# Ledger of designs, part 35: designed miniproteins, single chains, continued (2)

Each design is a single chain, and the fold is of that chain. pLDDT is the mean over its residues in the fold that is shown.

## One batch from the design tools (miniprotein)

Design m5274
Fold by ESMFold2-Fast:
Structure m5274 (fold): chain A 88 residues (1-88)
Amino acid sequence: SAAEKARREAFEREVDEALLTMIKYQLEKILEKMLERGEITPEDLADIRSLLEQIKKINPKITDEEVERLLQLAVEDPEAALEKIRSL
């Protein structure tokens, strides 16, 4: 029924919001560790890419181009990347 569909869609939105919060937290922790170490590893970049791809699945307004821009920003200016992630 339409009511059951609306209930499922409301629950899915709550799950997506919780997932987004968790993914943002994980991204922040990776970027904070990169800043603390003063170096970036290929593993850090792979983890950031994976988490950004998860955000893209939840928020279709995040494009492949935005994922690549955020990855580039994380390499060039991790502090600016951290601020950008917090604003998502």
Scores: mean pLDDT 81

Design m5275
Fold by ESMFold2-Fast:
Structure m5275 (fold): chain A 57 residues (1-57)
Amino acid sequence: MKLSEEQQKALVDALRELGYFDYEKLKTYVKEKYGIDLSDLSEKEILQAIVAYLRTL
């Protein structure tokens, strides 16, 4: 399953702002700052999306 480029960018930006990986805080940050709801995604899916996005850069 692939997230949109916007969702992937939001996750990477949130990770940079937090400075560490926290699944619940990343979802909350992305929702509050970007209006993107990732609540249906597991921790594993979020990690895979971040890694996939970084590999395309």
Scores: mean pLDDT 74

Design m5276
Fold by ESMFold2-Fast:
Structure m5276 (fold): chain A 63 residues (1-63)
Amino acid sequence: GPSAERVEEIALQVANELKDRGITVPFEEALRAAREVAERNPDASLEELRRLALQKLLERLAA
């Protein structure tokens, strides 16, 4: 499975990008999204996982 360090790095990058857009999400939600995309995409790069996690969070916020 994905390493905890990798999941935390993705979550931090996504949370920071959302903050730059004026959107604050609980870090727990960013971790959840990062973990889910990392589990589904085991061979994906960190940049790809960051993009997928960001899209997942934006979709949830748009609902």
Scores: mean pLDDT 82

Design m5277
Fold by ESMFold2-Fast:
Structure m5277 (fold): chain A 65 residues (1-65)
Amino acid sequence: SKKLINASVALEIEAISLGVKAKTEIKDGTIHVTIEGASAEQKKELEAYKKQLEDEGIKVELTFK
């Protein structure tokens, strides 16, 4: 859906603004985000953004490597 695509793009932009690289994939109505090399502070900000999107009804799964 356009809502999921727009949210996945917004997640990638948020990651770039925080200084990390993120790869997004939409699977079974969920946005799967893989982030490599994130600091504890960057992880906290990404988790907060995930919560914001989930409060809007968007399913998000974060994987930190």
Scores: mean pLDDT 84

Design m5278
Fold by ESMFold2-Fast:
Structure m5278 (fold): chain A 75 residues (1-75)
Amino acid sequence: EASLEEEAEALRRIAELAEARGAPEAAAIAREGAEAAAAGDFSRADALAERARALSPEDQEALAAAIAEVGRELA
């Protein structure tokens, strides 16, 4: 239960960093992922993954950088 809240918080931070990098579509995917994680609802996981793969190379790079930054902060 606590781990779902921690995952949701990490995804919210990823969304903030992606938006700061000028990738609003990547930020939207991360925010929707955070909502799903907080609710324990993984039925949207495949759809969110498809949307992430459809992002522009620039937005994919911004998303990857945001994930790496949050990963470093949590280490």
Scores: mean pLDDT 79

Design m5279
Fold by ESMFold2-Fast:
Structure m5279 (fold): chain A 77 residues (1-77)
Amino acid sequence: SEHEEKVLKLYKIFKELKEKQGGKVTKKDFIEALKKELGFSEGEAEALFRAIDIDNDGVITEEEFEDFLKNAMGLEL
């Protein structure tokens, strides 16, 4: 589905940013990638970042992102 394709693209973006930035993805780089690769607005990208960044530390870890994908695929996203 389009929803599943979007989730896979999010995972790909996260992996690429993680490799580029030494294992962590910053809010700024994640938002820019979503805007450029998936056509997100600033507000949409910020809302998604907040949903993933459960610790509110301004970075996304691999664990936070994987937990988000598991929950989102089962419930909302």
Scores: mean pLDDT 75

Design m5280
Fold by ESMFold2-Fast:
Structure m5280 (fold): chain A 83 residues (1-83)
Amino acid sequence: MARELVEEALRAAEAGDTRKAAALATALALLGIGIAIESGDDEGAKEIGELYKKFLEALDAGDLEAARKYGEELAKKIAETEA
């Protein structure tokens, strides 16, 4: 799920739909923060928030390489929290 949201956000940004990209990035961050809180991982929730900020900034800037990097790091961090 997390990786699918990253790929959809990246596709939206590539298509010039920055509003959809930002909305998907925000949904991914809220999902990840929720999972971290449920797991008792307050530090993980903070790290997810920092990665979300970098992902959103890259999407807004149209830097698709940086957006992919931070999006993949965000998805990986969420997956680690679930494990």
Scores: mean pLDDT 79

Design m5281
Fold by ESMFold2-Fast:
Formats: structure tokens, sequence, C-alpha cells
Structure m5281 (fold): chain A 58 residues (1-58)
């Protein structure tokens, strides 16, 4: 669905920022990515939190 695509985009964006240790930027990047695919700001925040934590653990 559109929501799944947006969520996945948000997770990937957050993951990339998290890997670089830029946790403050992870949520912003994830919100932007999710919105590009028709997702909400809330969806982007959740994706950013999940993706960023995964990236930071690398």
Amino acid sequence: TKERIAYTAGILAGYEKGKKGDLDAEVEASIIAAQKFGGTEELGRKAGETGGKLGASV
C-alpha cells in the first residue's frame, strides 16, 4: 500500500542518518522521505525512530 511504501522510505532514510551518528537528523529525513510517498508526519517519526536505532547499532 501507499502507507507501506512511505514507511519503508522513512525507515531507510532514518537508517542512513543513524549510521552516521546523526540521530537528531534521522527523524527529519524520515518525515521528508515518508511524505514524498504520501505518508504522514507521524508515520515518518515512527519510521525515523526505528530506522535510526537500527543504523546506530551498526
Scores: mean pLDDT 73

Design m5282
Fold by ESMFold2-Fast:
Structure m5282 (fold): chain A 75 residues (1-75)
Amino acid sequence: MELSEELLEALREAVERKGKELGLSEEQIEEAFKLAESMLKSFAERFKIEPTEEDAELFAKFAVEVVQLEAEYPS
């Protein structure tokens, strides 16, 4: 399943906002976005539902937190 462009824009804005708040680099923000997109697509495909903007914000938060943790546990 492909996510809508509107949902992807909402996801990117959420990741950028949360990532900048945590002081993540531009590269780390891009990694967080890719992770969030992957997670959101997997969720939508598994449950066969159309994700909401609230789902995008939730997955953006998780992805940003994961990228922050990867800085502490790189493997």
Scores: mean pLDDT 78

Design m5283
Fold by ESMFold2-Fast:
Structure m5283 (fold): chain A 75 residues (1-75)
Amino acid sequence: ELRTRILEEASRVATELANLGLYDEAKAVYDRTLEILKRLEAGMPEEEAERLAQEVIDSARTKIAEARAKGVKPV
């Protein structure tokens, strides 16, 4: 189910951001994901919602990789 898959992926990257002490970034992932799901409920095509969710996840993964490269340690 698309909604469940999006929430699971977002939860994983948000948790990893939070573990790096990037709480604002973790919150942004949840906020953006919930907005996408709200739009999906309002009639947004599933393909569009999936692309937008993937963008959120990819952006989060980039921030995680950048933080790790700069030596940020998990809290």
Scores: mean pLDDT 82

Design m5284
Fold by ESMFold2-Fast:
Structure m5284 (fold): chain A 72 residues (1-72)
Amino acid sequence: NIEKAEKLIEVAKLREEAGDNEGAANLYLKAGELYAKAGDLDKAIEAYKKALEVDPKNEKAKKNLEKVEKEK
């Protein structure tokens, strides 16, 4: 569901502004997963990259990014 993913990205940006980088990264990760399920691999890659920018130690975001990049 692309609409749900877009909403999660908006909330993630608010979390970044509040200094909650871990919370923001988890929301970007979920948005990426929803974009990937919808078949929007470009949007999924962007969301996973954002998760890693705010939390470079997010192991799941790194793994999901590698998987989606390989499928493209």
Scores: mean pLDDT 83

Design m5285
Fold by ESMFold2-Fast:
Structure m5285 (fold): chain A 57 residues (1-57)
Amino acid sequence: GKAAGQQQIEEEVPESLVRMIRGIFLAEAEQKGDEERKEEIRNMSDEELWKRLREEV
């Protein structure tokens, strides 16, 4: 049972969705030929990627 556990940010930043989003952003950066953007995305945390998605959508 997870009910006794501490509240986590897992609901705010779902790992599976973040992995998918990272792939999408990398694909877009590659399509534009933006190497700096690709490096930035690779170094972004899951939280940063999730925030970027929410701002863009």
Scores: mean pLDDT 70

Design m5286
Fold by ESMFold2-Fast:
Structure m5286 (fold): chain A 66 residues (1-66)
Amino acid sequence: EELERIAREYAEKVREELKKIPSLTDEQIDEIAENVYRGALVALRDGLGDPESMAKVVINAVKSGR
């Protein structure tokens, strides 16, 4: 299941970056990472996006307080 593997890989990259933000709880980090996984999986299945770009957008949005 290559698409699930790729989506999980990007979710884990987001999780590691979010762990560096001291204001985020473990619960919030898990929720964001799981949302990235689901979004990346849908995008990969539908051909609607690059999961790396999606991960960068999420990380930047969290860091910017959006």
Scores: mean pLDDT 72

Design m5287
Fold by ESMFold2-Fast:
Structure m5287 (fold): chain A 83 residues (1-83)
Amino acid sequence: SEKEELRKEAVELMKKGWEAYKAGKLEEAAKLFEEAARKALEAGDLRLAALALENLAEVYEKMGKEEEARKAREEAERLRREA
């Protein structure tokens, strides 16, 4: 189904996000985790979306973007409560 394809795309983006993060490509990692969260939400996978947003928050922390990190964690927590 289209939702299953979106979920698979989100998982692939999560893997690429972690590869970018480990390589120190923080801006690339942030974009990949944002894209993963978007695809997961389109698929209706709130748990996967929350996980992507938690990873995004970790990237933002490493970039020194504390406010963006806090907002991403708040959204992840909200999605986990809805899941």
Scores: mean pLDDT 89

Design m5288
Fold by ESMFold2-Fast:
Structure m5288 (fold): chain A 95 residues (1-95)
Amino acid sequence: MEEEKIKKGQEKLKEGARAFAEGDYEKAIEYYEEAIKLLPEDHPLRVDALHNLGEAYFKAGDYEKAIEAYEEALKLDPKNVVSKENLEEAKKKAK
């Protein structure tokens, strides 16, 4: 059961990344949210999904949602330099 959910989560993460690359940030957000729902809280891919969700919100101009997603990613991986840097940029934009 868990392996099937992780596989679906990986597929949704890839679909989100494709939508993001195409500039469809709204679709990317939907796919990343679906990936997060499928991935266990302690799974490494959940960190990637939360970080990518933050980046998609940032590109969409929703800086408050971007901050929330990056903070959740950092709770799981406190040493993620990219998420820390992106969080600081989102905080500057939210002012």
Scores: mean pLDDT 85

Design m5289
Fold by ESMFold2-Fast:
Structure m5289 (fold): chain A 55 residues (1-55)
Amino acid sequence: MLSEEELEEVRRLLRENGASEEAIERALKDLQEETDASSVAAIIALARRERERRA
């Protein structure tokens, strides 16, 4: 589970990648359930995937 600081950073990264509010919420929930996904690289990859799903 991510810390509050990590959640804020993820939300910011997702917004910068053009994710919608709903996509951000889903990505954050999914990331929290994947306990071992704590690297920024993994977060960026997840944000990119969400953005591509909307394209």
Scores: mean pLDDT 65

Design m5290
Fold by ESMFold2-Fast:
Structure m5290 (fold): chain A 111 residues (1-111)
Amino acid sequence: SKREEIERILREIATLASEILDLVKDNPELQAIASEILRLTAEALRLVRQPNPDVEKLKSILEKIKELVDKAKATLDANRDQLDPETYEKVKALIDKIRELIDKALEIVDS
């Protein structure tokens, strides 16, 4: 079902956001953004698991996650010279994966 697919995507986003959080322990700005992505993803997971999920509220949360992912990318790029190159590449790959997943979740909600 669409619900089960969105739940799987949200679980994967939570895992990826947690990995970013562990990698950016020395960067408070990126840590704050990753923590907020994780918080909103947990909220979206709670909504999806309800018997009659509020689709409009779910879509609003997914769009907020997308905005935070874009902010994370901009913040990562702005802090590139402050980060170890290997850490930069790993965090960039994780952010790019979350963006693909959130775009897919939004497409499913609108279908």
Scores: mean pLDDT 89

Design m5291
Fold by ESMFold2-Fast:
Structure m5291 (fold): chain A 81 residues (1-81)
Amino acid sequence: SAEDEALIAEARARRAALLAERASPETVVQEVMGLLDRANATGNEAVADAVERIALELLAELHRRDPAAAETFLQLLNAAS
């Protein structure tokens, strides 16, 4: 649906913005968890899979730039799950 496509587009835009603004791991976790919750609420597995993939791409880029921040992100995500 157009709403599902808009959510995926928003997730991509937020990934780019979080990387550009060098957001803290806490901010990244809050934004990612919010997007995942919204994706899961659609009941559409394809949307959930797409948003999860965007989150993994964000984590991979964070690990390249700052491995310590990426580890903090993973620890916070695991604690929130």
Scores: mean pLDDT 80

Design m5292
Fold by ESMFold2-Fast:
Structure m5292 (fold): chain A 106 residues (1-106)
Amino acid sequence: ELERAKELAREAKRLAEEVIRLAREAGVSRRGEVLELARRAIELAERALKSEDPKEAAELAKRAAELALRAAMLVLEDAPKEFIPRAIGLVLRAIGLILDAELLLK
């Protein structure tokens, strides 16, 4: 459904923005790679929000969530101990969004 796909895209965009904030706050060594992945996730999510095709919107939302997951995983690998719980939370949210998007595509 188009509305649900756009909701997932909005959540993927928010997640990518949170990954950027955490990466900057935690001072992760691969911050440049995290920012590039998260920026691409935001661009795909914004394209999903402009789509009028439910399948295209769901596919773009899934791709955005997958890029946000990759960015969050880099933060999890590089972050100091105090940021690990927040990084795990972002990873789990990304996995949930990918699974929800897959259900819309079946």
Scores: mean pLDDT 89

Design m5293
Fold by ESMFold2-Fast:
Structure m5293 (fold): chain A 65 residues (1-65)
Amino acid sequence: MSKEEIEREVELSLELMKATIAEKQGDLEEALEAYERALRLARELGDEELAELLEKRIEEIREKL
């Protein structure tokens, strides 16, 4: 992996952690923003399964906003 790919993987992990914490705390707007950032990173990395999972979570959160 290139340095750029490693940096994106680290950022993806951080955004997923932020999203999960925000969602559990009921901060749906912060969770949505973090999941949207994670989705973009997952797509850039070619992780199709994770991207699909994140799309579903984003839709669920938007329904609650």
Scores: mean pLDDT 84

Design m5294
Fold by ESMFold2-Fast:
Structure m5294 (fold): chain A 80 residues (1-80)
Amino acid sequence: MKEIEEEARKAKKEGDAEAAAEAAIRAAKKLMEHAKTLEEILRGIALQLRAIGAELDGDAEAAAELALEAVALIKELLEK
């Protein structure tokens, strides 16, 4: 997860919406791998769609924040 966080922060700093969205999609896929409920799986799908939208808008900040949100949710799921 630290690697995805670093990629997201770097992409945000550089204004790279594509790299930020790729980090968010990767984090959302990992969230789905750790999902224990249908609700958590659907949240992962929604995050991927939102990341694609942010990339299309050229919004590196929004895409990076989605990646960090997905990482935070994974940490919460692992901690219980």
Scores: mean pLDDT 82

Design m5296
Fold by ESMFold2-Fast:
Structure m5296 (fold): chain A 63 residues (1-63)
Amino acid sequence: AAGVDEMTELSLAIAKILNGEISDEELKEIAQRLGITPEELLKRAETVKKMAEGGKADAAAQA
């Protein structure tokens, strides 16, 4: 609706990661703004992807 809170930015970042529209620099910038590590952000994106695939695919990138 309006504004950008940390949860909304996290969700948007995950969407960008899955869409392949995020660079390493953007990933680090977003992670720093959220107060987490880039590794944690990528891990969350992978979890979301696996959940969306219903566990049918073992790994889309790397598990």
Scores: mean pLDDT 71

Design m5297
Fold by ESMFold2-Fast:
Structure m5297 (fold): chain A 63 residues (1-63)
Amino acid sequence: LGNIYKDLRQYSLAIEQYNKAIELKPDFAEAYFNRGNVYKDLRNYSSAIEDYNKAIELKPDLA
């Protein structure tokens, strides 16, 4: 909680990196899964669910 500003900046950078990875490789299931985890940490559950569903669609072994 005391590091909200730092955490938000770190999350935005992580999302940007995963966005670039997905743009370069649209079937990169791990990038969708990891971006979903970042959205979950931000409590953006709708975006997290969408990314998790895409990751599972691309690689069913990802829970």
Scores: mean pLDDT 76

Design m5298
Fold by ESMFold2-Fast:
Structure m5298 (fold): chain A 68 residues (1-68)
Amino acid sequence: SAEEALKELKEELSKDPRIKAELVGKDTLVIETTLSVEEQIGLVLRVIGDYPELEASLEGNKITIRGK
């Protein structure tokens, strides 16, 4: 499910000290990062490739991930 995918993704991303990932409610994962724009785009592409049930929005240094 999208909820389980978001929990799993939060645990995975929290291993990188440049990434701060927080679950907001049960349906949204918010990521704040010091990564470059190119690194952020790479992260988004990896996430939607690994979790096709999720969608991602990139705005500045903030990435928002939700179920489709």
Scores: mean pLDDT 80

Design m5299
Fold by ESMFold2-Fast:
Structure m5299 (fold): chain A 81 residues (1-81)
Amino acid sequence: MKEELKKKGEEYEKKGEEYYEKGDLKKAAEYYEKAGVYYYLSGDYEKAAEAFEKAAELYRELGDLESAEQLERLARGAKKL
């Protein structure tokens, strides 16, 4: 189960990169957020933090400061685990 969750994290991170390259920052942020959640559930807290940080930066660029702040808190939490 942990391996499946990590693979889903990798899949969503790849989709985030693809949407970022296309200039769809909103979808990129959503997929990086999903990647972070799946990495967190898999126990890969370092990758979870990185994914949450990427999503947070994109939400800030979009003007969604509330989502950005929530994801920044999740990233800091993951870094402590």
Scores: mean pLDDT 87

Design m5300
Fold by ESMFold2-Fast:
Structure m5300 (fold): chain A 61 residues (1-61)
Amino acid sequence: SEEAKKYFEEGKEAYERGDFVTAEEYYEKALKIDPKFKEALEALIDLSVEILEEAVRKVFP
């Protein structure tokens, strides 16, 4: 849907700014509107990996 795609695009913009919290919120909104939106699900998974890698870097600098 166009609405889900719009939230997905806003999530990508937030990710490019390094605003991972806002990116996660928009990807989740896209998936609530279209649960079969594969690109949004893949983006959310990639974001989760990035957040975990940043957390690991803070513990093991």
Scores: mean pLDDT 82

Design m5301
Fold by ESMFold2-Fast:
Structure m5301 (fold): chain A 99 residues (1-99)
Amino acid sequence: VKKDLEELKRGLERAIELVREARALEETDPERAELLRAVAVLQLAVQITSLKHSEIPEEVREKLIELLRRALDAASAGDYERAIELLEEAIRFIEEELK
């Protein structure tokens, strides 16, 4: 359980970095921004699938899946700010569960 949550947290931190880089490049390099957004969306989809098959308690898992789905939808829509907010909320929730 703890290892699954720590691994998920690292994955979400990487997703935030990808979304932030995509946002920064949107006006100067839109093709690279689109690629980074696509990679972040794919990474979040993989993490949602992994959560469904994890040993994490159902209540915690359902909350994380909801946050990650909303973050994925926001990133897919190009709402980078909302995607980052939702991912940061998910990381805070994970940190509380790890205490």
Scores: mean pLDDT 85

Design m5302
Fold by ESMFold2-Fast:
Structure m5302 (fold): chain A 60 residues (1-60)
Amino acid sequence: SIVLTVKGLDREGAEKAAKWVNENFPDSKAEARGGEVIVTSTGSVQHAIGAALAALGEGL
């Protein structure tokens, strides 16, 4: 498993991002912690999750 941490969100934005990951990537686990999202996933999905969360953080 690989762990990705996304930073730069408000607490509410982090909660929304974590929920979005959990809904769209069922083989991944996402948790929101104080403006960060911690995602545990397998390697081939990691880059797509990272790119999607970066875009979501910019557009949220």
Scores: mean pLDDT 72

Design m5303
Fold by ESMFold2-Fast:
Structure m5303 (fold): chain A 66 residues (1-66)
Amino acid sequence: ETYKVTLTGTVEQKIGTVLWLIGEPSVTVEPVSDDVYKVTLTGSQAQTDAIIAKLQSQPHVTVTKL
């Protein structure tokens, strides 16, 4: 599944979110524009659900399914 992830908040929060995503197996992160990323999840459904839930739990992150 592919998602658009928009980051707001502090530089530390943005860097933390991007580094975490890049470190996850079966995740591809591509910059689209300033603070907007295309995230492709190719792992299991359980892994995808967990990653999306963690992203959506962050007040500085907006997630939209493509």
Scores: mean pLDDT 79

Design m5304
Fold by ESMFold2-Fast:
Structure m5304 (fold): chain A 56 residues (1-56)
Amino acid sequence: SMMEERLKKGEKILEALKKALEEGNLVAAQYGLRELKEVAPEFPELIEEAEKLLAE
């Protein structure tokens, strides 16, 4: 379904954001949060996790 597809994309964006933070790339991590809000706005739990990781 379209909703499952968006969830899957959101999870991939969150994984990329976590990797960026592990590599010390804060700019890429911030870009990932922006993408997550655009691609998967229906999944606030993913956005909240990303925001907590960015300490914002």
Scores: mean pLDDT 81

Design m5305
Fold by ESMFold2-Fast:
Structure m5305 (fold): chain A 72 residues (1-72)
Amino acid sequence: GEADAREAIRLAEEAIRLAEEGRLEEAKKQLTRASDLGVRAVIEGATEEAREAGRLMREARKVLEKQGVDPY
């Protein structure tokens, strides 16, 4: 639900921050957690917060790719 979407946003923002700091393994772990929660939020109903979580997760993946890490 919406709580899962909010937590996914928080984790995705943390993943971006960690990736920019060069903490790539930690960033990948947070991105995985965000993805799991984001999938649950979408299954329970698409909200603006779920869409924002998806946007931030895509941004985190792009940062990881720029750092030479496979984000999947």
Scores: mean pLDDT 77

Design m5306
Fold by ESMFold2-Fast:
Structure m5306 (fold): chain A 99 residues (1-99)
Amino acid sequence: MVTIPVLPVDLEPGEVATFPVYDAQGRQVGTVTVELLEVREDGKAIVKVTFTNTGADDIRIGELRVRVGDLEGTAPLNITVKAGETKTVTLEIELRPAP
């Protein structure tokens, strides 16, 4: 099993971005595709995240960290993407000015 405590992604409004996912040894074990669907006036972002596990091991992801310009937020995921599985989640993330 591969464990990713925090998965960071940097996004621009309207962007669909695909990032490689690496294990602790620097091996690519999958991809994550992130789509920023909406940024609301209250600072909440609606994000669609698709994880594809291309490896032989299950991947456990704890949290997603999203940055949009000068704004940053984290969402608990606590998901497991099994070997060869594709999993999609939609998250509401509270964005705040980065320190």
Scores: mean pLDDT 77

Design m5307
Fold by ESMFold2-Fast:
Structure m5307 (fold): chain A 66 residues (1-66)
Amino acid sequence: MKEEVKKLLKEIEETLRKKVAEGEISAAEAMQLLTDIGTEVRRLIEEGKEEEALELAKKKLEEVKK
């Protein structure tokens, strides 16, 4: 996995953990979001679509931050 994609996934995980701690979402919802995002990103990387994986990770981080 490219370092940039890995870093973005880590930021998504940290953002979701913060939202769970603040009571904005449930732990179950955060786990589902992480699983869905991680699965889609891994699929794109497996298909050799690293640029699409990077764009997806950036988009999901922006959505989660809001």
Scores: mean pLDDT 80

Design m5308
Fold by ESMFold2-Fast:
Structure m5308 (fold): chain A 102 residues (1-102)
Amino acid sequence: AEVDAVLEKLRAELKPGQRAEGETNGKTLVLVAFDGSPELAAEAARRALADHPEAKTVIGVAFGRNTDEAGERLGALFAELRAQGRAPDTVMHVAFEDPAFP
């Protein structure tokens, strides 16, 4: 519910290619936005986690028509990091489909 409220607020303001950082429940929140390229999605998330090892919540945001594949790639990356004991406490990936951003 609280993360959903933050996502709804950011959805109105966040654009493809933007990166935002903040805090939720006193924990670091990293949000990465990208045009729905699955490869760039995974790379952006990997860099965000490397830059912020203290992050407890990471949200990957994909735009365009390849958002499902971008979400799958982010999910696979975070599953790998969880298996290594390196994943943040909360991981989400959210897709905003826009026909203008294929």
Scores: mean pLDDT 55

Design m5309
Fold by ESMFold2-Fast:
Structure m5309 (fold): chain A 74 residues (1-74)
Amino acid sequence: MDAVIDRFLEKMKKAGVTEEELERRLREELREGREALAGKDPELVELLDELEEALRRGLREFMRLVLRRVQETL
C-alpha cells in the first residue's frame, strides 16, 4: 500500500506539485464537495468529513483511507 502512495507522491513532486500544495488542493475539493452534498446525501457528507479528518492528520493517512475505501467498494 505505502509503496503505491510513495510512487504517486514522487511523480507529483517531479511534476512540480509539493505535498503541501496537493494537501491544500485536496482540502479545497473536500470543502466544495461537502457544500455541494450538504442536505442531499448525509452518508457522503460523513465520508467527506472522515477524509478531511484524515487529511488533517496527514496527506499519507488521507491517501491510505481513500485506497481502503476504494478496495472496500470494489
Scores: mean pLDDT 76

Design m5310
Fold by ESMFold2-Fast:
Structure m5310 (fold): chain A 111 residues (1-111)
Amino acid sequence: MKESLEEALKKFKELLKSGDKELLQALADNLKSQELKKTEQGGLAALMLGEALHELGKYEEAIEAYEKAIEMLDPKSEYRAEAYYKLAEAYEKLGDLEKAAEYRAKAEEAR
């Protein structure tokens, strides 16, 4: 299906807002089973995996997924800035305020 990356993100954000942990876990398991390539779609899939893991309270796993997203995404991608912001949120949940501040600054610079 030819879908814009923005439409895919919008549908995913609706799933996050639903709070359906069973659907979020199924999505995370599906994305973990896939070989993600260094493409914008692969980077976006890694970002979605991180957000699903964050909603499930799996912050350390979410950090790993967000770091993979940043590696896969183009440096000029708007989603790279979002990935840095999500990394900052995950580190804040773990109480690492220094890392949270560092990644928040990177998110601002990447915009």
Scores: mean pLDDT 76

